# Designed miniproteins, single chains, continued (4), part 48

Each design is a single chain, and the fold is of that chain. pLDDT is the mean over its residues in the fold that is shown.

## One batch from the design tools (miniprotein)

Design m13647
Fold by ESMFold2-Fast:
Structure m13647 (fold): chain A 98 residues (1-98)
Amino acid sequence: SVEELEAILRDENASPLEIYRAWLELKKLGHADRAFELVSERFEKLREKYPDPFKAPKKVLDRMIVLATLLGEYYREKGDLEKAQEYEKLALFYISFR
């Protein structure tokens, strides 16, 4: 259900693959903007909780990478290339701390 997919995107313990699959399924069901809202909210909460990526656990970095990647994909699909590049750059930034 949509509610179960939204719950996965809100679940702090969801794996990168689970996040990606929930994102794709919500987009397929016509809920791309809602998926974006949930991913964006979770990404900003993680950035606030872990402002220093050097101190972030590996599991948090893995989640930050997938969330930033999905936000970049969303903006690229909407034609907002500047925001897409910002999130793609953030994903690469977090990869550098693995």
Scores: mean pLDDT 89

Design m13648
Fold by ESMFold2-Fast:
Structure m13648 (fold): chain A 66 residues (1-66)
Amino acid sequence: AVEEALELIREGKYEEAVELLKPYGNVSVEALKAISNLSEEDQREALERIVAGDDRGALRLLLKGL
């Protein structure tokens, strides 16, 4: 899930990444665009936090991409 979402984000396929992450929670296209502005390390960490249900930890990383 994390690796597939990273690849979709790198390709600009945000809607497909939203669909892939749907079982883990409601992630918006805007949130994924914010993730795309992060370093590769922070992109991976943000997605790992989303998959783990750590919404607050994910949000902290997203704020760096805004």
Scores: mean pLDDT 77

Design m13649
Fold by ESMFold2-Fast:
Formats: C-alpha cells, sequence, structure tokens
Structure m13649 (fold): chain A 63 residues (1-63)
C-alpha cells in the first residue's frame, strides 16, 4: 500500500532523474486517484514515458 507506492516512486525518481515528490504525485494520480490521463500528462511533462509510468504503476499496485 503506502510502502509499496513510496518504493515504486523512489525507483521511478532514480530511473528518470525526477524529484521523489513529483514521482510520488504521478503514481498517486495513477493508482490512488485512478486518473491515468493526469498521471500521464504529468509524467510526460517531466520526460517520463508512458511505458515507464505503467511499469511503476503496476509495482505500486502489487497485491
Amino acid sequence: SEAALRAAARRLAEESGVPFEVALEILRLAVVDRDGKRALALAEEHGISGELLDRYGVLALTR
């Protein structure tokens, strides 16, 4: 849940060179708010591909 989301956000931040808080916000939009459109728009604004976002979104949702 929260721990998995934070872990995924840290990896996304490291992989993409994005601040942790931004990566966390993107994943929260995708996973918690279920707003894939906003998540993708924010990701693209920071140079994160949709494929990368999808991969880490799945990791944040591991249940």
Scores: mean pLDDT 78

Design m13650
Fold by ESMFold2-Fast:
Structure m13650 (fold): chain A 113 residues (1-113)
Amino acid sequence: MDDDTRYSFDEVLEALAKVEGVPKEEVEERIKKELLEVLEELAKEEKLKPEEQEELKKHLEKLLNDPRKLSLNELRAAVAAGQANSESLSPKEKVEMAVYQQLGNLLQKVLAA
């Protein structure tokens, strides 16, 4: 039931902040930093040019501010599909996969609390 309920990224961050007893802004900054580190590592692996790295950073910001609601089951399915096709994913799709994996992990923590 809870695994099929849809949440926005913003709603997940708010719920996680309540579970951890910290301000939402603190959780948001931590998660953004972790995702930027994943993006920088991906940029090194894919040998991306500076302009391509800036496009990925903008894409990440759009994903983090996306009002679209996703369930834990939808996030798990998206991550599993991406892992099965990892060699054919674009750099933008790899960033989306990292965001979905992170969001799924955070949502699982929230739903377990």
Scores: mean pLDDT 79

Design m13651
Fold by ESMFold2-Fast:
Structure m13651 (fold): chain A 107 residues (1-107)
Amino acid sequence: SPLVEQALRDLRRALEALREGNYEEAVRHLRRAAEALRRSRLSPDEAEEILRIVDEIAEIAAEARNREVLEAVREVVMAVLQSTEDHEMILRAIGLLLRVMGMLLDL
């Protein structure tokens, strides 16, 4: 799907921006990814790849103690939940959502 490819590009750009300390750019890319994901339907393999990248972004954002990036990560995870029908991927996304909410409470 062109929308899934767009979301993956935006997630990779968010990760790069975050590693460079450009939090505003990371938030922008994460929100674009969430928008594309809400309009897509994910295969299990696509959902797994997206959740893997988002998990890495969440860990870096938590270490940086950046609330706005973590809130944008939450938006992406919620978009994945809306866009996948795979039971295993739904459970993984719920697990990541709970972990991100915990990270936000610890800020």
Scores: mean pLDDT 92

Design m13652
Fold by ESMFold2-Fast:
Structure m13652 (fold): chain A 79 residues (1-79)
Amino acid sequence: SMMEQLLEEGLKKIDEGYKNAEAAIKEAVAAGDRAAARTYLDIFRAESEKLIASIEDEEVREKLKKHVEEKIKQLEALV
């Protein structure tokens, strides 16, 4: 269905963003730059919120929001 495709595309974009943010945060933490690590987390949050705000379907938005909240918790554990 169109809703399933929209959800799959959203999840893929969030997972790609997470992978990029995780790599950047780990590199910043390894370098002792906690401020940079926080900035990368904030960028991921802002871009994810932007993506969710662009979705008109309420059920898809709610599922993506929960997924993003889980990913943010995982990134916060790295900082």
Scores: mean pLDDT 89

Design m13653
Fold by ESMFold2-Fast:
Structure m13653 (fold): chain A 56 residues (1-56)
Amino acid sequence: SSQTLAEFIETAKVLVVPLLQTDQAKALKRFNAIGDAFKLSPEQRAQALQQILAEQ
């Protein structure tokens, strides 16, 4: 749970964050695909996205 969410956030920082500045639609699609792979709830994805954006 907590470890899975942390791993997801680190994965998203590497694979999604660079795309947020150039192709937001592709970034969001990739973010959700990774979220699906990690089997995260919509609430967990929203929390992760808020944390990632707050660090930018």
Scores: mean pLDDT 82

Design m13654
Fold by ESMFold2-Fast:
Structure m13654 (fold): chain A 61 residues (1-61)
Amino acid sequence: SEEKEKQLLYQKAVSSYSAYNINKAGAEFGEKLSKEQAEIDRKTAEKSYELYKKLYEEYLK
């Protein structure tokens, strides 16, 4: 159903946004520990944010 599909989109959007914040924190705080891992976290945060934006736009349709 459309309502269940929208609820699933909401949950996926929130999960992607949470992943963005976790990996963003890793990039910001982890750089002095491992520049390589911080860069991976930075790229993962960017990917998660792009997914969040896509899901957010689909939810608003």
Scores: mean pLDDT 86

Design m13655
Fold by ESMFold2-Fast:
Structure m13655 (fold): chain A 90 residues (1-90)
Amino acid sequence: DDKAKLLEERYGEELEALEAELRARMAKAPTDRALLLEAWAEAARFLGRKLGHEELGEEAAEAALAGKGEEMNELLERAVEEYYREELEK
């Protein structure tokens, strides 16, 4: 996916660091749903902030904390799509 490649090129180191931190937390989380949802919310806020769509990131984080994974994914996909559109306009 071209959008994923763009994110890896621009934020690869930061995404790798976040993934490592969240994986370390989630290693303890297979039996704790709340920790998983908090990790998703943190990832959503991080992504929204990096993509310049902090509002969508915060909405996605709230959806994650409410266990609404589909809404979270839709909001994050919108943030990625808007970011990709903006980068193609340059």
Scores: mean pLDDT 75

Design m13656
Fold by ESMFold2-Fast:
Structure m13656 (fold): chain A 108 residues (1-108)
Amino acid sequence: MSFEELLERARGRRVILVGRFSRERLEALAKVAESVTLVTTESDEIEVPEGVKLIRVPNDIEAALTALGLAEPGDIVVARRGGPYRFAKTVYERSPHKDRIELLELPE
């Protein structure tokens, strides 16, 4: 999936992001989505644009658990390729709302 395809899918929806996202991508998502929450394992200080909620967690497993725990039916969860998506997919497959929550992998 391309980032442009994600922007179209995100329009008017609640989006939960797992992993590292650039400020430019966060700004683009915040303009089209109903809400954007970023769940990241980054230890460094990150500037998020206005309207983006930032949640910092110690590792990719906690990021996946946090993101899928926050997700409600109709939400989109987007995880970066690698550890973030791998753990998110594992948690997603055990979610009681699996068929109502969209999990997407975002490549580089």
Scores: mean pLDDT 81

Design m13657
Fold by ESMFold2-Fast:
Structure m13657 (fold): chain A 86 residues (1-86)
Amino acid sequence: SELEKKVTINLAKLLAIRSEADVIAKLAKKQGNQELLKKAEEIREEAEKLTEELKKHKNDEEKVEKIDKRIDELTEEVQKLSKQAL
């Protein structure tokens, strides 16, 4: 179904956000940047929580839409953080 496709795509997006946050965290540790490290870890934790919520509510269109919007926001946040790390 279209809902199943959306859930699958969003799970892939969350995995990408988590992977990028891990890269930023490694760079932050190497630079001794504790503020950047904390922000990267917060993004990673939120992406993990959204992954579990998305799996739990995969058949709830309204909840999937709310999670979809938050994933877009997290994507922008991790991209901004990535630019700061480089």
Scores: mean pLDDT 88

Design m13658
Fold by ESMFold2-Fast:
Structure m13658 (fold): chain A 65 residues (1-65)
Amino acid sequence: PDAAAEAARGRAAVAAARAAVEAGDLQTMNKHLQEAEDHAVRAAAGGDDAGAAEVGREAKTVWDS
């Protein structure tokens, strides 16, 4: 798969998780954080380790906000 596209999809999933937190929907947040982690793993497997790391850092920010 396209590693850069997987990293971009991971970032989109983090944004959706953040919106879910703001709406009080923790089940949807958890679903999107799982999707973000899956995309980060695929990005790293495709050679975009930096993109995968950025998705992970952004996902942590959702829990801290």
Scores: mean pLDDT 82

Design m13659
Fold by ESMFold2-Fast:
Structure m13659 (fold): chain A 83 residues (1-83)
Amino acid sequence: SKEELLERLKKTLEEDLKTLKELYPNAPEEVFKDAKKRIDEFLEEAKKVISKSKSGEEAFKLVLPKAQQVVQEIEEKAKKASE
């Protein structure tokens, strides 16, 4: 279902954020707060895309590349801040 897709995205991104904190413990707390805001902004946009999509499969194909981009962006910022 569309609601199930949004919930899975939220859980996956929350787990990714937890993993980033474990991988980059020397990064300032602000970096992880900014990452959380970026994730929340993405989830709001994903919710709109999902609601406009004809099916959960189409919604998934549209949101997955954007989710991957968000993960890459927050990882690069955490890595740079920890160095």
Scores: mean pLDDT 85

Design m13660
Fold by ESMFold2-Fast:
Structure m13660 (fold): chain A 90 residues (1-90)
Amino acid sequence: SSLLKELYKKLLEARDKLVNKDLKGALETLKEILEEMKRHGIISPEEAKELEEKLEKAAASKDEKEQMEILSEALSTMQDILEKKEEELE
């Protein structure tokens, strides 16, 4: 799927931002990915809610280490969802 490939590419961009300590950029990219996943019906409402709550917690955090951990967890969860959808479509 062209969409899944684009979303996976955006996940790699978010990962690069996390490695470079661009936490704001990583958060914005992950929010964009989540909105596209919701728009295209790739993600369940329950999964979307859990990810939204994680991203909101990261945005509210004043601790860089906590932000890194939450954003990394959100990225891993999104990757798992995309991999599962790729398996279902192939």
Scores: mean pLDDT 85

Design m13661
Fold by ESMFold2-Fast:
Structure m13661 (fold): chain A 101 residues (1-101)
Amino acid sequence: GPLASDEAVYDALLAQRPAFEASELTGGDEVLLEMARILEEVRKHDPELARKVARYLFTDPEKAAELLKEAGYPEIAERVKEFGERMRADTARVLARERAL
């Protein structure tokens, strides 16, 4: 869903991280766990950047990756790109099924 605010989403994802790791995950839960892990890693380096990245991670992963790359975190940016590519592939698969007669 859309972000209510960068800070609220970021804090909510980080708060849920231990619960996600403790539970059995489905495909959707796996996506949220990966988002939480990315944001936690960014937060260790730059909490302000993590808040900005959280804004785009759901809506525009390519922009989130570019922000990380420009800030000097190319390794994290590459993981965000890989995540975005998987999300695009999954979305295309769902849309293809929805367009089927």
Scores: mean pLDDT 65

Design m13662
Fold by ESMFold2-Fast:
Structure m13662 (fold): chain A 57 residues (1-57)
Amino acid sequence: GKSTSAEGLVAKREMDRLAKTLPPEELLEYAKKLYEKYKDTNPDAAEVLRDYIEKLE
């Protein structure tokens, strides 16, 4: 819906970009670090990052 925040979309695009250059282990650690950053400030971005963490594990 329209309520996908711009920051959630930016987080997804950044993760997609990094997935092409980083090994899965590094990508997982980066996703966890971003999740810690966003969980208190942007729950939509945190949810996107959480999904990536689950997919990478």
Scores: mean pLDDT 75

Design m13663
Fold by ESMFold2-Fast:
Structure m13663 (fold): chain A 76 residues (1-76)
Amino acid sequence: SEREKKREERRKLLEKYNKELREALKRGDPEEVERILRDARRESPEIYDYLLAVALMYLHFFDVPEEVREAVLRLS
């Protein structure tokens, strides 16, 4: 169905951005974290909201460079 096609397309986008975000967070790369979140926001506000929540939760459970924390908080 048309709904299933749109759901699958959103899932693929979410998987792509989620993978990129996790890798950037693990590397402690603030520029990549900001780029990924900005790209996601331009493509889908729902995916962006989800990824921002993921990034904020990551900051709660893991120590990251201050520059990464500041990058995420600047976008929240």
Scores: mean pLDDT 85

Design m13664
Fold by ESMFold2-Fast:
Structure m13664 (fold): chain A 74 residues (1-74)
Amino acid sequence: SALSAAQARHAAEAAIALLRAEVAELKRNGQSPTPEQLAAARAYLEALLAQVPAEDRASLRGEADTALAELEAV
């Protein structure tokens, strides 16, 4: 349904925003993520993106990949 699709999109957008906030906090503290944290973040975003409608997925995939690359680079 449209409502379910909007909720999935909102959840993905919120998860990406939280991941970017975590990256900023790690940078401020001079810390790096653990391999387990990287794997968990990837798995979580993949699970959310699978629930997003195809028309929104490509854009959110790009944002998620950017955020994950930023997390790996810390």
Scores: mean pLDDT 82

Design m13665
Fold by ESMFold2-Fast:
Structure m13665 (fold): chain A 55 residues (1-55)
Amino acid sequence: SAKLAEAQAIAAKAGREKGPKAGIEAGYDTGKRLGLSPGQQQEAAAAGVLAGIRA
């Protein structure tokens, strides 16, 4: 969904700029704010942690 893609993008940016933990937190926080399911929140957090590790 468009909301999931937005949450993943925000999480990945936070991960790249502030590290894996920030990416996870941004993914869950943005996912909850956008009304995503728990599974989609986890996918957004996963994108954030992965981007942070690769940075």
Scores: mean pLDDT 86

Design m13666
Fold by ESMFold2-Fast:
Structure m13666 (fold): chain A 96 residues (1-96)
Amino acid sequence: SLKEKLIKEIEKILEKIRELAKKLENEEAKERVLKALEELREAIKNEDFAKVSKLLEELRKIAEEEGNEELLKLVLELETQVGVLQLVLAVEKVTS
């Protein structure tokens, strides 16, 4: 239940980032964000948190380079939700 709710929140944030990325005037930055989002979705499903961490750092760097405060805020919210998901998964491993 909690894991499913967190995954839904993560998916909502990914969708918001995708919508914002489509509005970016810098075509290279737009393509980089969209590619990172697709790889991030796969990494989260595979619970590859090392790759998730690297992709989140890349997204944050793009947001900072573009000066896009809304994108930066969404990336930081995504980092927070992913951190909570990692904690929930760790607890499930010791309680199951």
Scores: mean pLDDT 84

Design m13667
Fold by ESMFold2-Fast:
Structure m13667 (fold): chain A 62 residues (1-62)
Amino acid sequence: PVFVGVGSAGARAAAEAALASGGPVTIEVHGKGGTGRGEGDGANPESVDRAGARAAIESGGG
């Protein structure tokens, strides 16, 4: 799975590469306050559709 962290250009690039490969992608987007708690706009593990994953990368990669 590919993890997209906040403010991580490398993680975003890796996630985009994984999406381009056509394989399953897991997105973990962490907010500024409440990482691992009230945040967590990632779907269940290894089961994010590509459209949702791409949207998360574009809007949550920074």
Scores: mean pLDDT 48

Design m13668
Fold by ESMFold2-Fast:
Structure m13668 (fold): chain A 64 residues (1-64)
Amino acid sequence: MKELFDELSRRLHEAAKQGRDALLKTVREFAEKYGLEELAEQIINAIKARDSPKKGTKIKSIKL
């Protein structure tokens, strides 16, 4: 478990530099690799809670 935790920590630190979107993506990627999708959702939810203030520069409109 230590090696897994270390890898996750490393990747999260690297992704954090890219932004929250990268963090969410990294968590999902990690979960997919180890079959921790359920756990990933919990982590993603925690990250979103921290970014709840709806911070944004030009994010507004959408529509696929």
Scores: mean pLDDT 65

Design m13669
Fold by ESMFold2-Fast:
Structure m13669 (fold): chain A 74 residues (1-74)
Amino acid sequence: MLSPREKTILRAALEEAAKDGRKTVKVEELIKKIQHLFGVSEEEARRMVEKLLKELGIEGAKTIPVEKAKELLA
């Protein structure tokens, strides 16, 4: 399960990546956004995104549904 800190990081990165109103964000784009905003390693950012995909029930997906992810991270 995602920690409160991981939820905060993922929420902020997702809101920034999807600020243009897009419905989906690429996994690789979200990983890079987390790294740029929070200064974490690619490995740590990828681990957080993989946990998010698992909680959304879409483990292994290449894109993240923005609204569903935002609801889960609220």
Scores: mean pLDDT 85

Design m13670
Fold by ESMFold2-Fast:
Structure m13670 (fold): chain A 70 residues (1-70)
Amino acid sequence: ELDKKTVEQLRQYGLWAILQGDYETALKYFTKAAEKGDPEAYRLAGYLVLTVENDEEKAEQYFKKAEELA
């Protein structure tokens, strides 16, 4: 079961990294939150992969995981 505080903290750090323009750090934090089962973090990671890395296949995998966990 999710440690809600830890997951929310990781997601917040990822969002903070986006505000700093550090998309690599943002992806790391969203990936950590997603590994803990946060569907929102999977969506955010997928969006970054799609828009920054242009990796549609990898983004699709993240979006599918978000849908499964929602």
Scores: mean pLDDT 78

Design m13671
Fold by ESMFold2-Fast:
Structure m13671 (fold): chain A 82 residues (1-82)
Amino acid sequence: MKEIEGILMKDVTLSGIKVPKGTKVLITELEHDEKTGDYILDVQTLEKIDGVTVAGTIRASKVEYDEETNTLYLLDPSQYVP
């Protein structure tokens, strides 16, 4: 799968770190959960948060894809807990 850039449209906690709304992320994996209809995404921040690159898994049910910028807007991102 091609790596896609995403934008968090809400604050999300990843790996114990609060990642603010508007943060750009690299989407390294994207899966559709057939049971819930949600998207499960492995992401890492493109910007350093408090000096560190943050990585984690998020869940989103609402996404918008902008083809001109190749960017996925994550409208309702939340931390995925298995």
Scores: mean pLDDT 80

Design m13672
Fold by ESMFold2-Fast:
Structure m13672 (fold): chain A 84 residues (1-84)
Amino acid sequence: SLMDQINQLVNQIQQLAAKLYNEKLSNDERIALLRQIQSLIQQLKELLRQAAAENPEYQAAYDQAIQQLDATIAHIQQEIAKLE
């Protein structure tokens, strides 16, 4: 289901984010993980847009979640720039 896909992506993002905090990583490895997380967040945004279209009564909640993800992407882009 769409919700199962969303939950799976959220779990994948959380696992990759945990590696950034729990492992000693080179700058290249950190950049690779950050880019992978960014890609998964972009996929999550698309699934959330689809969920909003299917559940218009929750549109405001999905829009808020997407805005929070956009802020997270901006933060990730800044972190990548610092490591390059």
Scores: mean pLDDT 88

Design m13673
Fold by ESMFold2-Fast:
Structure m13673 (fold): chain A 84 residues (1-84)
Amino acid sequence: ADEVAAEIARIVAATPGVKSHTIGVGDVTLVFVDLEASSEEEIRAIADRIQAEIEKRLPDYVVGAAILTVKGTEAGVLLIVEKR
């Protein structure tokens, strides 16, 4: 639990374009990421990178969904991380 959340936090914090993040641990791990992006294409690229690094470093886990949000200069992604 703690190690998985800590690794996800490290991956997200190391990703260019990430402004802030919040991780909720429960039945699944929810990763809320605020981004320095203003386009869906840029947000998708950052989300894809985060997903790839999570799956690389945590091979027993997958990113089940990514929800993209864009509003002016505010951008975000919600990742749902679950065990295989």
Scores: mean pLDDT 77

Design m13674
Fold by ESMFold2-Fast:
Structure m13674 (fold): chain A 79 residues (1-79)
Amino acid sequence: SMTSQLQQQIEEVRQQMIDVVRRFIEEGVAPEYAEVLKRALEGGEAEADLPPDGDGEAVQRLIDALTPLFQQLERLLAQ
């Protein structure tokens, strides 16, 4: 089924994003922001806003690392 294939690909991208944020938490780079993102990715909490005060270089590095995965997720969700 195309629906099952799509769902599997979405879950794979989500897991890759979780792995990235977990690495940032373990390295102590933007840990508070990374922890919030990890919970949102694991819990699927669409109603949770990210912290507005995440404009440090560490947060930008995390965002840059997640951007290509987020783009993949958006493409999959548009199908």
Scores: mean pLDDT 72

Design m13675
Fold by ESMFold2-Fast:
Structure m13675 (fold): chain A 67 residues (1-67)
Amino acid sequence: GDRGAIGLGRQLAMLNYGVGGGTGTSSEQVALALVDQGLSAVEAGQYMLDYGNSRVGRGMLEGALKS
């Protein structure tokens, strides 16, 4: 992805917390952008727990990335 996508993904994860993201960016896309940056699946999942849709994001990360 773009170099800037990482910063945007992180910011969108924070803005998505409790709101659900009304601009068409999914929690899955944000989580995958965090992993692309070099975060592990666990680290990205932990970030989503704090700043994004934690329950859905964690399940998606386990299925999409690595157990």
Scores: mean pLDDT 52

Design m13676
Fold by ESMFold2-Fast:
Structure m13676 (fold): chain A 85 residues (1-85)
Amino acid sequence: MIGQALALGLSREEAEELKEYAEKLGAKASIIDSQQLIVSALGLSEEQARELGEYARKLGLEVKIHRVGDTVLVHAVKPGTKIIY
């Protein structure tokens, strides 16, 4: 089973910490610097995706975990963040 995570509304420091944590779990992680800082992590197991979600909660993010087929998706957003495409 493959896990993916997406985190939004982070400071630069929080984004770097979350990226480093995801990479320590074995994920391919990147920071996307657009209208807001976005951290994307791919290639997690279900257990690793949950661990990353708990870490995001410790950073003050609202975390939702979804299962879509064989993929676990973790969406983390700082409260009050507007999602802009």
Scores: mean pLDDT 73

Design m13677
Fold by ESMFold2-Fast:
Structure m13677 (fold): chain A 114 residues (1-114)
Amino acid sequence: PTPEAVAALRKAAEHLDRAAQAAKNGDYETASQHVKEAGDYAAEALRAAGAPDEMVERIKNLGDKAAELFKQGKADEALEIASLIVMAAQYAVRGDLEGARKAIEEAEKVANKA
């Protein structure tokens, strides 16, 4: 993996952890901000790993959807989507674009049912 992809993935995971902690404290506004950052960094990691633009755009859309779900009080669904976004970035950074695609598809299923 490229150093840029690894750095972006680390930031995505850090923001996911901060979103989870904020959600645990009932601070959904802060959780929404961190999950959006997690999605943006995950998209950056996918792009740096050479993922197609289609997959990068889908990750960004999922991050925005998870942020919206926090504002609706759907914290469990928002965190599940955010975790799957970071998992997709982990797969892409390892060169497993098929694993990344499956994680994106699973996140989209959660988003569509929420």
Scores: mean pLDDT 91

Design m13678
Fold by ESMFold2-Fast:
Structure m13678 (fold): chain A 85 residues (1-85)
Amino acid sequence: SPLAALAADPEVRDLARRLEEAIRAGDERTAIRYLAEIAARVLRAWGASPDFVERTRERILASPSLEEAVRAAEEAFREWMAARA
């Protein structure tokens, strides 16, 4: 599956570890930055355009909280999937 292939990517694994560390430290801003990089890498792997990837990254980075950043990422994934259905 695409998710299994991404889980095998050492860079995605490192970003996920850093995201987990930032969450445990209570560093929400740093967690949002790592989430944005993970989302961008996932979308690129799925064949999304550079413009879509950058708009998604900017949207996540502009989020006031980690919860809203996660919602922004989920909305972008749904939007991309709907455009391909």
Scores: mean pLDDT 83

Design m13679
Fold by ESMFold2-Fast:
Structure m13679 (fold): chain A 91 residues (1-91)
Amino acid sequence: MAEEEIKKAWEEVKEKFEKLILEKIKNPEKADELNEKELEAYKELVRRIEEILGEKHPLVARELLKLAQFARSLGKDEEAAKLEERAREAL
């Protein structure tokens, strides 16, 4: 079922996020590098959800908006704007 596949994708990415967060706490000087890896992991999660549900689904739009907020928090305003545009298209 799509929900089960999405839960598995989230569990895999959550483990990766937790590891990256711990590394950022231990090595603050590597925060930029680790933030990039976290962004890449989130992009992969959204891509997998989009493959499961299709590009036009409310859950895809929701995850794209969350990803856009994260990208903006890293100063990646152009990338965030593109993700927000994709989210509008997904609705």
Scores: mean pLDDT 80

Design m13680
Fold by ESMFold2-Fast:
Structure m13680 (fold): chain A 78 residues (1-78)
Amino acid sequence: SGSAILQRGFRIAYDAGEEQAIQLLDDLHDGYLSVLNPSPETQKKLEELVQKAKEAIRAGDLESAARYVGEMHEVAEG
């Protein structure tokens, strides 16, 4: 699934470093906003997930961060 592919890509970025993981997260968020032009409700959900993912990255919680990245994909598609 797209969610699984994104989670794997995120883990690779995280292994390269915190800055790389955050950059991938910001690039995904910017991509969703610019390409999909989501509703204000969807935009808010994406913003909340981005913040949770960043907090998880900074806490060293890779599993939670990867899960939030997967949820971003699901929210963007739904």
Scores: mean pLDDT 84

Design m13681
Fold by ESMFold2-Fast:
Structure m13681 (fold): chain A 95 residues (1-95)
Amino acid sequence: EEEEKKKKALEKFKEALKKLEEAAKKNKKPEPTPENASLQPNTVTSTLLGETITISGSFDSKTGLLSIKVETSSGETKEFTVSYSSVQEVEKELL
């Protein structure tokens, strides 16, 4: 029931994380301009335990940091920043 919605939301978030990981790997290559080294926003909205949860992620290729923001319908907001090496760990944790 709700598990199907969770699975679809996790799949979309997982795809967003994979794209961010590819951007992080591309950071090893010289970038054409500083402007192209911008954050790539990705947002996933899902319902969990009767609450609407919005998860957004942004990756900064210049610093190699991934910023994740989680918002709930109850008004709670939490942000954390992780290094490039932890992107794969975040993906595993969401699986």
Scores: mean pLDDT 55

